# Designed miniproteins, single chains, continued (3): the designs that were tried, part 9

Each design is a single chain, and the fold is of that chain. pLDDT is the mean over its residues in the fold that is shown.

## One batch from the design tools (miniprotein)

Design m8280
Fold by ESMFold2-Fast:
Structure m8280 (fold): chain A 93 residues (1-93)
Amino acid sequence: KEEEELKEKIEELEEGLKNLEKETRSLMRKNGIEEEEIERYVETLRELLELQKELLKAKLEGAEEEKIKELEKKIEEKLEELYELRKKVAEKK
């Protein structure tokens, strides 16, 4: 039962990431951003998805509050990394 809910949430996140990745690549290429920078941004998005999947699993399994807080902190760090990558790219153009 709870495993089915987790599976649905993971599938939602994976599908959302695939769409976001495709749109992000297209927009960044249209704006003349280098392929290496596009790939770096996309890799960071994939890492963020992996952390979000781990957070969902930890919450479903009733993991310790400390573990949940650790994962949330890592997600915040990856979001900051994405923000800095976007800012750096915008400043170059």
Scores: mean pLDDT 76

Design m8281
Fold by ESMFold2-Fast:
Structure m8281 (fold): chain A 70 residues (1-70)
Amino acid sequence: VDPEVLSRAAGEEADRLGLDGELASRAARTGFAHGGVDTALRAVEGVMLSQGASEEQAREAVERIRRATS
């Protein structure tokens, strides 16, 4: 998986939800460096939830990011 593609997808999904896309993009990049795709996706989910996304919104966004980077 290209970490740059993962980072962009995370930012785009956060922006779509009205959240901070730059923060989500950065979380994906940092998470990927520490533990790969699964760590990046957990970091993005946590950031989205911390910014007020529902559990359903965060889960659906993470699933879209995973599919975009597969």
Scores: mean pLDDT 85

Design m8282
Fold by ESMFold2-Fast:
Structure m8282 (fold): chain A 59 residues (1-59)
Amino acid sequence: MLEAIAARLNELPEPLSRAQARELLLSNGFSETVADAILGRLPHPVSKAQLLAAVASIL
């Protein structure tokens, strides 16, 4: 999961939009509730490093 998210992030521009970050989380098996909770904790626009750290903290 985390490796797949990291690989996809390498293909996306920096910084991420909220919509791009949300789609990435949903496509990797996170529920809408969990994805929205993760994104609610992050500053916007979203950095790739902050998104990976937030995902790792839940796994």
Scores: mean pLDDT 76

Design m8283
Fold by ESMFold2-Fast:
Structure m8283 (fold): chain A 81 residues (1-81)
Amino acid sequence: MSEELIKQSKENFEKAAKYAKEGNVSLAASYSSAGLLLSALSGDKKSTEIAMKGVKEADKKIDEGDYEGAAKVLEKTAKEL
């Protein structure tokens, strides 16, 4: 378990939320994927489950065109990490 990797995961989800608010789907997806990968690499099962749930819920909101909702999901994911 690496606290530094969880911190980096959190920062990536915060960036993903910012880009989701701007409607930049490509950067939002890139940063949320990086956040999930960093959570998985940390070996912390609970953090990985939080990140996986956040990515799935945000992807659903983006598919619906709800970029503000996606940003809120990603911000919540970062706070729960």
Scores: mean pLDDT 84

Design m8284
Fold by ESMFold2-Fast:
Structure m8284 (fold): chain A 103 residues (1-103)
Amino acid sequence: SLDEQVAIAERALRPIFEALVAQGLSPEEAARKAVEIVLSLLNVLREYGEHALEFMVGVVGNELGLSRETQFALYLALVELAERVPVERRRDVLEQAAKRLLK
């Protein structure tokens, strides 16, 4: 369902969003940037596979100050999102999830 897809997208967006807010971005800017980061990571998975995604989640996660546990949870959420949300719907689903982060 759409609600299930949005819930998975929130799990991917939340750690990136919270890290960007902690770094001083406004919630609105953090939400927009988190969507673009997640879309970029999903594109890495699509073009280069799971090993490339794992590597890039490490790079992005270290830049954002995410723990290894949070990086692993992000990796799993991205794989699940890619399996359950078609490419053409990913931006819309992520934007709906981002709105939920803004309350």
Scores: mean pLDDT 91

Design m8285
Fold by ESMFold2-Fast:
Structure m8285 (fold): chain A 74 residues (1-74)
Amino acid sequence: LTPEQEAEIRRALALIALAIGKISTKNEKVKKMLDEAGDLIDTDPERALKLVEEAAKIDPSLQPVVDIVRKALA
């Protein structure tokens, strides 16, 4: 794969993880935080990661989403 294709795959994995997190969580505030993180992935990935980390503090079941997004943005 080209570096560009690898970057697109990582981006897709981060967005899929955020989508799964939004479906699985029952907390409306957490859903909104994950939506904001998805919107920020391309423009401010550091802020996107911080939002996902804060969401996981409210709903710890989202820790795997944090791990996937963190690895995708590395």
Scores: mean pLDDT 83

Design m8286
Fold by ESMFold2-Fast:
Structure m8286 (fold): chain A 87 residues (1-87)
Amino acid sequence: SMAEEAFRRGLEAFREALRAGDYDRAAGIAVELAALALETGLEERLREAVGEEIAEAAIEAARARAAGDREAYAEAAERLRELLRRA
């Protein structure tokens, strides 16, 4: 499906950002992947691809953004960046 193709391309971009050490970009891509996963039922494939901790932080950030909770989004996004620096 087009959603699966978009998800695959996003994962490739995510991995490239991680290899470049661009954790801000990687975090942004992870949040977009989590948003897509929530809309399309691909949450388990996200966890398999990036690991449980990174997937949970990205999903939390995506949910906070969808709810308009800027403080929760900022906290989840910072946690995501710290996890990515350790990956």
Scores: mean pLDDT 88

Design m8287
Fold by ESMFold2-Fast:
Structure m8287 (fold): chain A 78 residues (1-78)
Amino acid sequence: MIEELQRRLEAMPGLSVAEAEAVYEEDTKVADEKLAELKKQYDDPSLSAEEKRRIAVEMATLLALRSGAYVQLRILQR
């Protein structure tokens, strides 16, 4: 998941504006769905502190990739 989103972000400068917009829309939906899943897992009281830390890092990484894709798309649209 995360590695795939990162590879797509890295390839984004080589895309046309229309292709980059399509990638951003698709990846944003995928990231939002995964973030909702991870948030539910994070709120599970049976999880260890280490498991919660891992989930928090994954959520932070997805948010960073989403922000990076948005910035890259805006640069291409100029």
Scores: mean pLDDT 77

Design m8288
Fold by ESMFold2-Fast:
Structure m8288 (fold): chain A 72 residues (1-72)
Amino acid sequence: MEIGEEMVRLAEEAGMDPRLIEALRIALSASGPEATAAAQALLADHVLTPEERAILERIVAEVLPKAEAAAA
């Protein structure tokens, strides 16, 4: 939720493409399992550089526990 904006700033500071940052922000704004699903779809659909993938993977890992808890 609020933490999503901070993670977007982190990705922006790391120099990710603006389009990927916008897509990630939208995914995080959705909240819950839909947010993680959208983030994973972005990771799978877009051809990421190793650097971008590492950043997104870290961000998704922070959000994934919420989706897991909600699914339980």
Scores: mean pLDDT 61

Design m8289
Fold by ESMFold2-Fast:
Structure m8289 (fold): chain A 94 residues (1-94)
Amino acid sequence: SSMIEEQKKKKEEKVEELEERAIERLEEEGGDAEAIRRIVELAKKGLEALKAGDEATAERYAAEAERLAEAHPEEVERFVRISQELAEEELAKE
């Protein structure tokens, strides 16, 4: 239904806002956000490929994102921690 599509869109916008805030906080902590921005971009492209039914392209983007994450484990760990903290802050306000 249109209501489910509106809820999905609002959730996607909220996720993108939280991702950007998490990247900004990572930069404030002196972390290298470049790798994280690239991983997030690849994940977004992979999701779009999956929505289009292109599983092979989605797998390629996922593999590239995973390789970058393995090359930057400290940045990924910090990003995940910050993302969880921001999600908890948002949930507490709602």
Scores: mean pLDDT 79

Design m8290
Fold by ESMFold2-Fast:
Structure m8290 (fold): chain A 97 residues (1-97)
Amino acid sequence: EEKLKEEAEKLKEEAEKLEKEAKELEEKFREETSRTARYMGLAAGALADGDEKKKEEYLKKAQEESEKGEELLKKKKEAEEKAKEAKKKAEELEKKL
């Protein structure tokens, strides 16, 4: 019983760490979304001014920030899935106690 309690506790701690990681990744994703929106706005302004070179530069930067955001969302989803699995395993162990 004591060994099962220790395993369940470790899985709970792992789940909490993964949930914290997912939250930090979500905050970073929101920052990248804000940067993407800012560059899209700058590109629209450049288009209105007829500055095709600046438009292309801002669109490229918006694309780079968008791609970073996609990677952060993927990592967040992986962390959330691992946290869910760890919680499920902890619950299964506690039911055997």
Scores: mean pLDDT 86

Design m8291
Fold by ESMFold2-Fast:
Structure m8291 (fold): chain A 91 residues (1-91)
Amino acid sequence: MEEVKEEIKKLMKEIDTAIRNGASREDILKLFEKYNELVKKAGLSDEEVEAIAREILKEDPNNIAAGTVLAHLEMDRGIERAKKIEEELKK
């Protein structure tokens, strides 16, 4: 797990650097695809991914990639909350 955590941290730093250097949308998406593949291959939970992203933000609060990952996790949770509210309203 430690090796995978370090690879994810490195990849998030690469994504942040690419975004800051004005890389193309396609290049940035390819880096996020590599990140998603690494997470799936390692079998990381959303909670473990969140912990890694938060750790990166403690070291570099301006890391765009880690902030983006947290935003996506919060969006997914928001969608789940919305579904639950909709189910409650149907009662």
Scores: mean pLDDT 77

Design m8292
Fold by ESMFold2-Fast:
Structure m8292 (fold): chain A 82 residues (1-82)
Amino acid sequence: GKDDAIRRIQELLEQLRQARSSEEAYRIALEAGRIALRAVPREYIPQVIGLTLRAIGLGLDGASVDDYVAVVEEMLRLLEAS
């Protein structure tokens, strides 16, 4: 359910803050996106897709761990608001 998805993404966010590489951060951010996409109501799906595409774009651009943290924090806020 939604509460389980929130807890799981919070765990992933903690792992993400400890990530040692942008590649590790990218994998964690995509996993958070998969969890969020399955847990949000239909009306929030476009916003989760947008955040997932942002994470993919960051991966192509060689972004920092903190950039992925910001994306996952937005996913968590969407889940909490839904």
Scores: mean pLDDT 87

Design m8293
Fold by ESMFold2-Fast:
Structure m8293 (fold): chain A 80 residues (1-80)
Amino acid sequence: EEAELEEFRRRLEELAAKPLSELAKETIELIRELGEREGAPESAIEGSERAVAVLEAEGRLEEIEKVKEALEEKLRELEE
């Protein structure tokens, strides 16, 4: 729990220095990978990527974390 909060703080510090945080970049990469594996149309993948960018611009990092966790779970289901 405490270790996860420290990881989150480090990502917040990087957000101040970069156009997109590591969290947002990783989430966008997962969206792309999952969408390609499931045969989602490019427009759906692009829409989801834009939604993550909007969430980061609004400072809604908790929502990005939840999206990332959901994508990781779904990707594991496809790999297993």
Scores: mean pLDDT 71

Design m8294
Fold by ESMFold2-Fast:
Structure m8294 (fold): chain A 77 residues (1-77)
Amino acid sequence: MKEEIEKKAENALKAADLMLKSIEDFYTQGKARADALMAKDPAAGAAEKARVDSIYENGKKKAEEIRQKALDELKKA
């Protein structure tokens, strides 16, 4: 059972890394979209940037939570 817990934790850590990469890619695209919008409507562009920043921050926090749970499970094994 220890080996199963270790494998599950490794898979969770890998999933967290993939999630972080996906969020980084989203953030890059989102900032470009917000910049384009800001050129036409500065207020709308600023609001979109704030939205993209919030999604990025929440996504990173979620990935960190997944990573921390995996580490906690390893401690129990």
Scores: mean pLDDT 81

Design m8295
Fold by ESMFold2-Fast:
Structure m8295 (fold): chain A 80 residues (1-80)
Amino acid sequence: MELLKEEFEKKKEEFSEESKKALEEVKKEAEERGLVAEHAPESASEERKKALYITGEVLRIIGDKIDELLKKIKEKLKKE
């Protein structure tokens, strides 16, 4: 039964590392999209809208990646 615990911890670490990598890529891509936004800080309201836009894009990208990850997991589980 110790093997199950070790396999669980190993998979947890691998899953955690892959999840962190995916989140870092999402954050980097969202930041690049936000930074590439051709908005000059002309007003506080524009800066606030830019921050909300970046946050929304990050959440959208995270959602898409989570959905794709869940889809792959469900496909794998349905086959087994």
Scores: mean pLDDT 59

Design m8296
Fold by ESMFold2-Fast:
Formats: structure tokens, C-alpha cells, sequence
Structure m8296 (fold): chain A 71 residues (1-71)
């Protein structure tokens, strides 16, 4: 059913967004960076697999942490 598929997709996006927020918090990122990271991770979850979206979030956290450490 369409509603079921929509809910499954929404749940996957929410899981990836929460995962990205957790990674950003653990890395000590700013609130603005964490918010942006979560939104991008959720967007990726609409087109990528759950595992691929999680890996993309991990890479972006690493990049953002390096930028903030250099500032």
C-alpha cells in the first residue's frame, strides 16, 4: 500500500537523521552543522539505501569536524 511505503521511507529517513545528529554531537560539531548534517542525511535516505546514507553521514561528519577544528 502507498501509505505503508511512505511510512517506511519516512522511518528510514528519520533513523538516518537521528544517526547523523548523534555522530555530529559525538564529534563536537556546532548546532548549525549538526542541523545541516541531519537534513542532508535525511535527503540522502530518500534515494540511497540505509547503509549508504549512514556511510555518507559518517564521511560528512569527518569533513565537518576537520573544518571546525581548523577554524
Amino acid sequence: PLLEQFRERAEEAEEVGLYAMRLGEEAGLSAASIAGLALRAMELATTLSLEEARRAAEEEVRELAAKEAAA
Scores: mean pLDDT 79

Design m8297
Fold by ESMFold2-Fast:
Structure m8297 (fold): chain A 114 residues (1-114)
Amino acid sequence: SAARARALVRALAEAPRTDSRLATHDRAVAARALAMAEILKRHGAVAGGFVTPEQEEAAVEEALKDPEMRGWIEEALAAGLDPVDALAVARVHLTVGREAAERLLEAFRELNAL
């Protein structure tokens, strides 16, 4: 949930290292991102260099452990975007490319509207 993601982001900003609790929550965030990648496939996002579920999961996990992305997460919170969705979009942009990131952003907005 968004509330759970915001709590995780705050814990990451305050903790010098990820403990076992944060690692468990990071995996839950990655699982959510993986599920959202399936929505991208339904919208024809698989063609033309789109992100696979495995790539999205890996990108989210790496982003959550990246000190640079931690600062970006705080900015995303201030901008009103869900930090989990923002992390996935930003990391996909850096890892795969802008077109894949734009499609992911659209899918997250659709899912959040449900």
Scores: mean pLDDT 48

Design m8298
Fold by ESMFold2-Fast:
Structure m8298 (fold): chain A 93 residues (1-93)
Amino acid sequence: SLFDLIKEREESKKEFEEIVKELGPQGKAMLDEINALRKKAIEALKKGDFKTAAEYNKQAGDVLAQLYEMAGKTEEAKEIREQAEKDAENILK
């Protein structure tokens, strides 16, 4: 799982927690949207709908990248978008 590579980055986790705290209710709302999109992606995978799963995974990555951009972390946002695209490609394979 490409998601396991992200788990190895302690700094990314700490940074994410700080961003959500700083953005307050808006950050929480975006986190809830990311979680909802990831849940939809998992449900699509369980049904064998890889195209829909890839679309939801990419959407979740886009919202996460927006969260980082709002915190002024443009380079991290770019990495998140690139990772979400790669994850979507791997779901389709």
Scores: mean pLDDT 76

Design m8299
Fold by ESMFold2-Fast:
Parts: structure tokens; C-alpha cells; sequence
Structure m8299 (fold): chain A 85 residues (1-85)
């Protein structure tokens, strides 16, 4: 769970950086907020592995929309780890 949350935060951070570079700042900010929300969810609702997995999947979609393929990969990996834990 902690590792899945860390990957979600990193995916959000990367999507924000890429969104800023590609002129998709609002989408990047949205991704960063989802990442922070995923970390908060892991802290306050550690039993909600499915919620954390959904956040990772949402981050992957936003990362792809801003052109961040690595952020998308991290979001999907975080989702898989959340469901595996």
C-alpha cells in the first residue's frame, strides 16, 4: 500500500511537469491533486486498496493525455500493487 501510494504521487508529479511543458497545466494540476489524494487515502483508509487502484488508473489516463508515458506506466504499476497488497 505505501509503495502504491508513492507511485501514485510520483505519477501525479510527472504528469504535472509534463502538462506544464505541453501547455496542459490544468490537467497536470489535476493529476498532482489525484496523487496527493491517493497518498491521503492510503494513510486514512489503508483498507481501501480498490480506491487506491482507481486513483492509479485515473493518473495513468491523465498522464497519457498530457503526453507522459512514464507517468502513465507508474500509475498503472501503482494500481496493480494496490490490488496485489
Amino acid sequence: MEEAARLAVEAGRRALETGVKNGKISEGVGAALIGVGAAAGAMFRPEDSEGLARDGESLAEVAESVGDEEGARLGREGAELARAG
Scores: mean pLDDT 81

Design m8300
Fold by ESMFold2-Fast:
Structure m8300 (fold): chain A 71 residues (1-71)
Amino acid sequence: KELVRKYAREEAEKRGVDPELAEQTAEAIYDAFVKIDERNGVKLTEEEKERIAKVSAEFGAGVAEVDQRAA
């Protein structure tokens, strides 16, 4: 999960939002995708894992942005 944490922190810094919330949210999203694939007996490729990590990081930062604007 090093990539998802790294990408989430980078996205949070770029957007000026809470990096802890972004990381926690990104990890939860990444875990959900991995569990879905494991349930289907599908092994993720390295490229697929990297894409999921980036998408999860973007969503995590987005959630942190919405939270900051709502506060």
Scores: mean pLDDT 75

Design m8301
Fold by ESMFold2-Fast:
Structure m8301 (fold): chain A 93 residues (1-93)
Amino acid sequence: KEEREEKLKKIAEEFLEILDALIEQVKELLKENPDNESLHKALKLLEKIKKIVEEANGDLEEFKKLVEEEKEKNPEFKDALDVVLKRFEEAVK
């Protein structure tokens, strides 16, 4: 079944697009709120996650697991990520 491979590739491409969009959104928020340390930390975390995704080369479950683990270990990142994600959710109509 080649359909599973095609879906996996599409999901990986969409994840990388979402990460790039999140990174850009955090950079825009930092321009408006340059003293927000949580946004600086979120930017560093997102950039690290992007590198991990690229190195995992399509292992999306591993990527999601790592993201959830980082949220649990670093709860201060959770608020910044939640704010950015909510804004994206409002924009995806």
Scores: mean pLDDT 64

Design m8302
Fold by ESMFold2-Fast:
Structure m8302 (fold): chain A 80 residues (1-80)
Amino acid sequence: SAALEELRRLAEEAERTGKLELIREAAALLLRESALQLGVDEATAEELAERVLAAKTLEELEEVEREFLALTSPKAAELA
């Protein structure tokens, strides 16, 4: 999924450059937009974005990725 790959890419760049807080904000916006596009409700999409903003480590970002996958896998299959 494009959103998950972008989230992972941004997290890796933040690790490399030490700018995790700035990349985290961009990743939160991207994740929210992707979740809404895939039919996730607004409240859940906002919650996922807030968790990305609160993340301090790559492991925390991976946890949000797993929840995003669980919420969007059935929706993605429907769109295919």
Scores: mean pLDDT 72

Design m8303
Fold by ESMFold2-Fast:
Structure m8303 (fold): chain A 79 residues (1-79)
Amino acid sequence: MKMIFEIEMKTEEDLKEALKLFELVKKHTGKVRIVEVSGNKLVIEADVTKLSDEELALIYMAVSSASLLGSKPVKITEK
């Protein structure tokens, strides 16, 4: 099962900070993909059936951190 996370920040500068968090997650797990970066919007894909609980927690921590930086509510889509 693949999940898509759509993250929209207030500014392109805020998105650059959010990208640093997701690059760390990507380095930890080979199942996270940065699908699209467009202005202040970031789209990430993860195959959650192949993630450990630790890897899934890292993804949600990065999403939570992006929210703290001032993102709009994160849109999550299941495939």
Scores: mean pLDDT 76

Design m8304
Fold by ESMFold2-Fast:
Structure m8304 (fold): chain A 72 residues (1-72)
Amino acid sequence: EEIRRAAREAADELPDVPVQNEKELASLAGRVGERLAERLGITGSEMTKEQGDLIVEEVRRRAEEVAARLAA
């Protein structure tokens, strides 16, 4: 729960830039993961697969929100 909330907050801090491809999505997810690790006081190597998946999920959600807003 806490990690999901932190991931969502970190993803929401990303600028409103549309994600053009999977490379950009991976880059954003990596950046969010680094910020989250720093916020939690851990290293990236201490992050679990589940936590990494949550970060990617929140970044995808954010990218979809930005895309929808720009398409409207």
Scores: mean pLDDT 72

Design m8305
Fold by ESMFold2-Fast:
Structure m8305 (fold): chain A 65 residues (1-65)
Amino acid sequence: SVVLPSEKEKKVEKVVVRLLNEPDRDWTLAELAKEAGMSPATFTREFKKVVGKSPREFLEELKAK
């Protein structure tokens, strides 16, 4: 079931918008997690839940397109 985004999901969405605006920046997992206010492990989990891909896979796909 689709529900309203949690605070963690909203923070992930904000990071996704940032990545779309700066896809060629040399982003690290640590930097993305810091932007979301999460640990790298928590960020990776929440990102996969929201986006369906890991942060690294998403970045690689953006650079390839």
Scores: mean pLDDT 78

Design m8306
Fold by ESMFold2-Fast:
Structure m8306 (fold): chain A 91 residues (1-91)
Amino acid sequence: SAAAANSAQLDAASAQAEAIAERANPVSGRLFKGGAFFLRQGGQLLRGGQDAREALLEASRFLRAGAREAAPADGAQLEAISAQVDAIAAA
């Protein structure tokens, strides 16, 4: 189902954000971990057939804030993840 595919994508994005957080500066790292938390919550909501929009908007907000403090390559990756999250929230 689309919900199962989107949930799996959010779980993968959460893992990527946590991996980036471990090697990031402390400011970016806290924001990436916040984003990862809301991505995981969004995935759980989608698996339960519930509206995940608020959790996904919070995830996008945290990841974009962290991307501004990140190294350029990590920032670009987080912006790409945020765009994917926005697409899932819009569906």
Scores: mean pLDDT 82

Design m8307
Fold by ESMFold2-Fast:
Structure m8307 (fold): chain A 85 residues (1-85)
Amino acid sequence: MEIEKYIELLKEAEKSGEWTEEVKEAERKLLAYHALVVAKKKGEVSEAMKPYLEEAKKIENAEKKAEELEKYLREQLAKEQAALA
């Protein structure tokens, strides 16, 4: 899954301390998908998120990727809550 791969790249960068171009691109993609999720649910995004929303428009399957990100985050939160309970 593309979203999972991007998140894994970010975790690896945190562990190694190395933020390569691939990791930076993964972060930009995740922020773009997140901006699209916010826009879909609230109708508008903050000024800080507008550049990421514009970036998402360049991606043909951005809406589908945004749905995958939302599902992943929901599942992650559920797992974290279960681990603490």
Scores: mean pLDDT 75

Design m8308
Fold by ESMFold2-Fast:
Structure m8308 (fold): chain A 76 residues (1-76)
Amino acid sequence: MKTIKLKISGVTSYEDALKVKEALLKIPGVKRVEVDFEKNIATVEVDESTDIDKLVEALNGLEAGGRRISAEVIEE
């Protein structure tokens, strides 16, 4: 399995973090999601067949508290 780190924005509460986690867990191949909204990072464990672009797409489609959530892959 691979670990992917995403930088997230628009997440300011525990409820927002749960929406992010739920959206990512719906993607085939996602095994575990940890969201640290204080650091604005989501850590995602995926299998090798998982389309990373689908992770970003799922989050960029979300709204929380009237604000759009955005995500980008952190390479380092």
Scores: mean pLDDT 79

Design m8309
Fold by ESMFold2-Fast:
Structure m8309 (fold): chain A 95 residues (1-95)
Amino acid sequence: MKNALKMAGKILRALLKDSATPLEKEFIDALEKGDYEKAVEAATKLFIELNVDDKTYKALSYSVSYLVEQLGGKDAAEAFRKVFDEGYKKAKELR
């Protein structure tokens, strides 16, 4: 898991570069450190701010997971999906 999270973080940093928002940078930093708990917390904050519905979330999760899988492999994509799904679920519980 830790190495898979780090790979996902590296891929997202490469894709977003200087375009990342402060919350997206917090999320990417947590992934690159392999810190699962901080990554879920950062994703939760991100989804509270974005206020997306389930349909939009599924489209976003699919698109980003696909890019992570193509560039970083299946394990990185699975680790990313797990963090993203848990963060989204927690954000919905807090709304």
Scores: mean pLDDT 83

Design m8310
Fold by ESMFold2-Fast:
Structure m8310 (fold): chain A 62 residues (1-62)
Amino acid sequence: SRAEAAVAGRDIVLAASRAGADRETRLAAGQKAAELLGLPSDTVEAAERGGALAVILGAEAR
């Protein structure tokens, strides 16, 4: 379901953040999460520029 995909996406980005990952690693994690959620690829870069990469749109799906 979309809710389960959102949780998985959030966990991937949080894991990358906890590991102290660089920008490229965080973007790769965000891209993986976007694919799980069926979101456009530009969503990841927009979230990163806004300082919200650790909080993917899907993680706020409520």
Scores: mean pLDDT 60

Design m8311
Fold by ESMFold2-Fast:
Structure m8311 (fold): chain A 100 residues (1-100)
Amino acid sequence: AKEKAIAFLKEAIADLKEILSKETDPSVIEALKKAIKKLEESLKILEETGDFEAAIKGLEEGIKALMVALSKATTTEEITRLIGRILRYIGDILDIELAL
C-alpha cells in the first residue's frame, strides 16, 4: 500500500514536470509549480510518516493544476491528454482510500 502510494506521487511529479517543461502560459506554469511543490512535500511526509492523507492532498493539488491547464488547452489532443491524467489521479486517490 505505502509503496504503491509513493509510486503514484513520483509518477505525478514526473508527469507535471514534463507538462511544465513544454508550458508557456504563466498561470499554468504557476499552478504546475505549486502542485509539484505540494506533491514533493506530500511524498516526503508519506515516506517519513506513512500519512496517506498527505498523499491524497498532493494528488488533489495535481488535479487542480491539470484543471488550470485544461482551461487553457486549445487542441483536442491536449484536452484528451489532460483529461486522461486527471482521471488517472482520481483513480490513484480511490486506490489509496480503498487501501486504508
Scores: mean pLDDT 86

Design m8312
Fold by ESMFold2-Fast:
Structure m8312 (fold): chain A 74 residues (1-74)
Amino acid sequence: SAKELAEASGLSVAQARKFLEKIKETKGDMKKLREWAKEQGISEEQFEKAWNYYLEKEIEEGVKLLEEAVKKVF
């Protein structure tokens, strides 16, 4: 959630919501996301924490989807 992302990265909840929205809008384009973050006054450290948290959650969900797919096929 945006609140959990904010807590992990030091972003405000509003910034975390916009960050998640921009990830969807840019389809994970790192160049566009970093440019947007600079415009918002988000530090490189805050951006890295937010991005790493997002990736961790995406990997977790991806692993669950893969496990379910394997169970359906095998």
Scores: mean pLDDT 77

Design m8313
Fold by ESMFold2-Fast:
Structure m8313 (fold): chain A 70 residues (1-70)
Amino acid sequence: AVSALIDAAVAKISAGDVAAATNLIKAALLTAGLSDADASILAAAVKSAIANGISAAQIKAALNSFVASL
């Protein structure tokens, strides 16, 4: 479930749909067991990373590593 949400978010990043991507990332983080506050902070950080040119592939790798570390 979490990996599917991350994959969906990455597809939205690649399509340029940042709003859908950040919503899916927040959903993935909530599903992984984060609080709403922590999920919102991390989703906002990912939105900033996208705005600063971090690739969808790098974001996918970072999110998968983070979730695996929980």
Scores: mean pLDDT 82

Design m8314
Fold by ESMFold2-Fast:
Structure m8314 (fold): chain A 90 residues (1-90)
Amino acid sequence: VEEYLLSKLTEEEKRLVDEAVKILMDGIKNNKPKEAGKKVAALFESKGYEPVFLGISKSMTEEEIRLLVLQLVLEKRAGYFVEVDFPPLP
């Protein structure tokens, strides 16, 4: 499932997902998941993504966290399609 979703992303979006997952996993490993979540939120906001807080817990697996981040990226793409640059040319 995640492999299929990753195949639909741009290289920049794939790198963003990998970076976010790494930050979140490092945060869990160091018992600082809230700080890691804030870092990822700031990273996404800096890239123009919706400032959605990622509610991660120490019980989440890397796969679950990766899917959560993938959903965030895909939700931004869906919202962009509907609500941002709507009037295509010509």
Scores: mean pLDDT 64

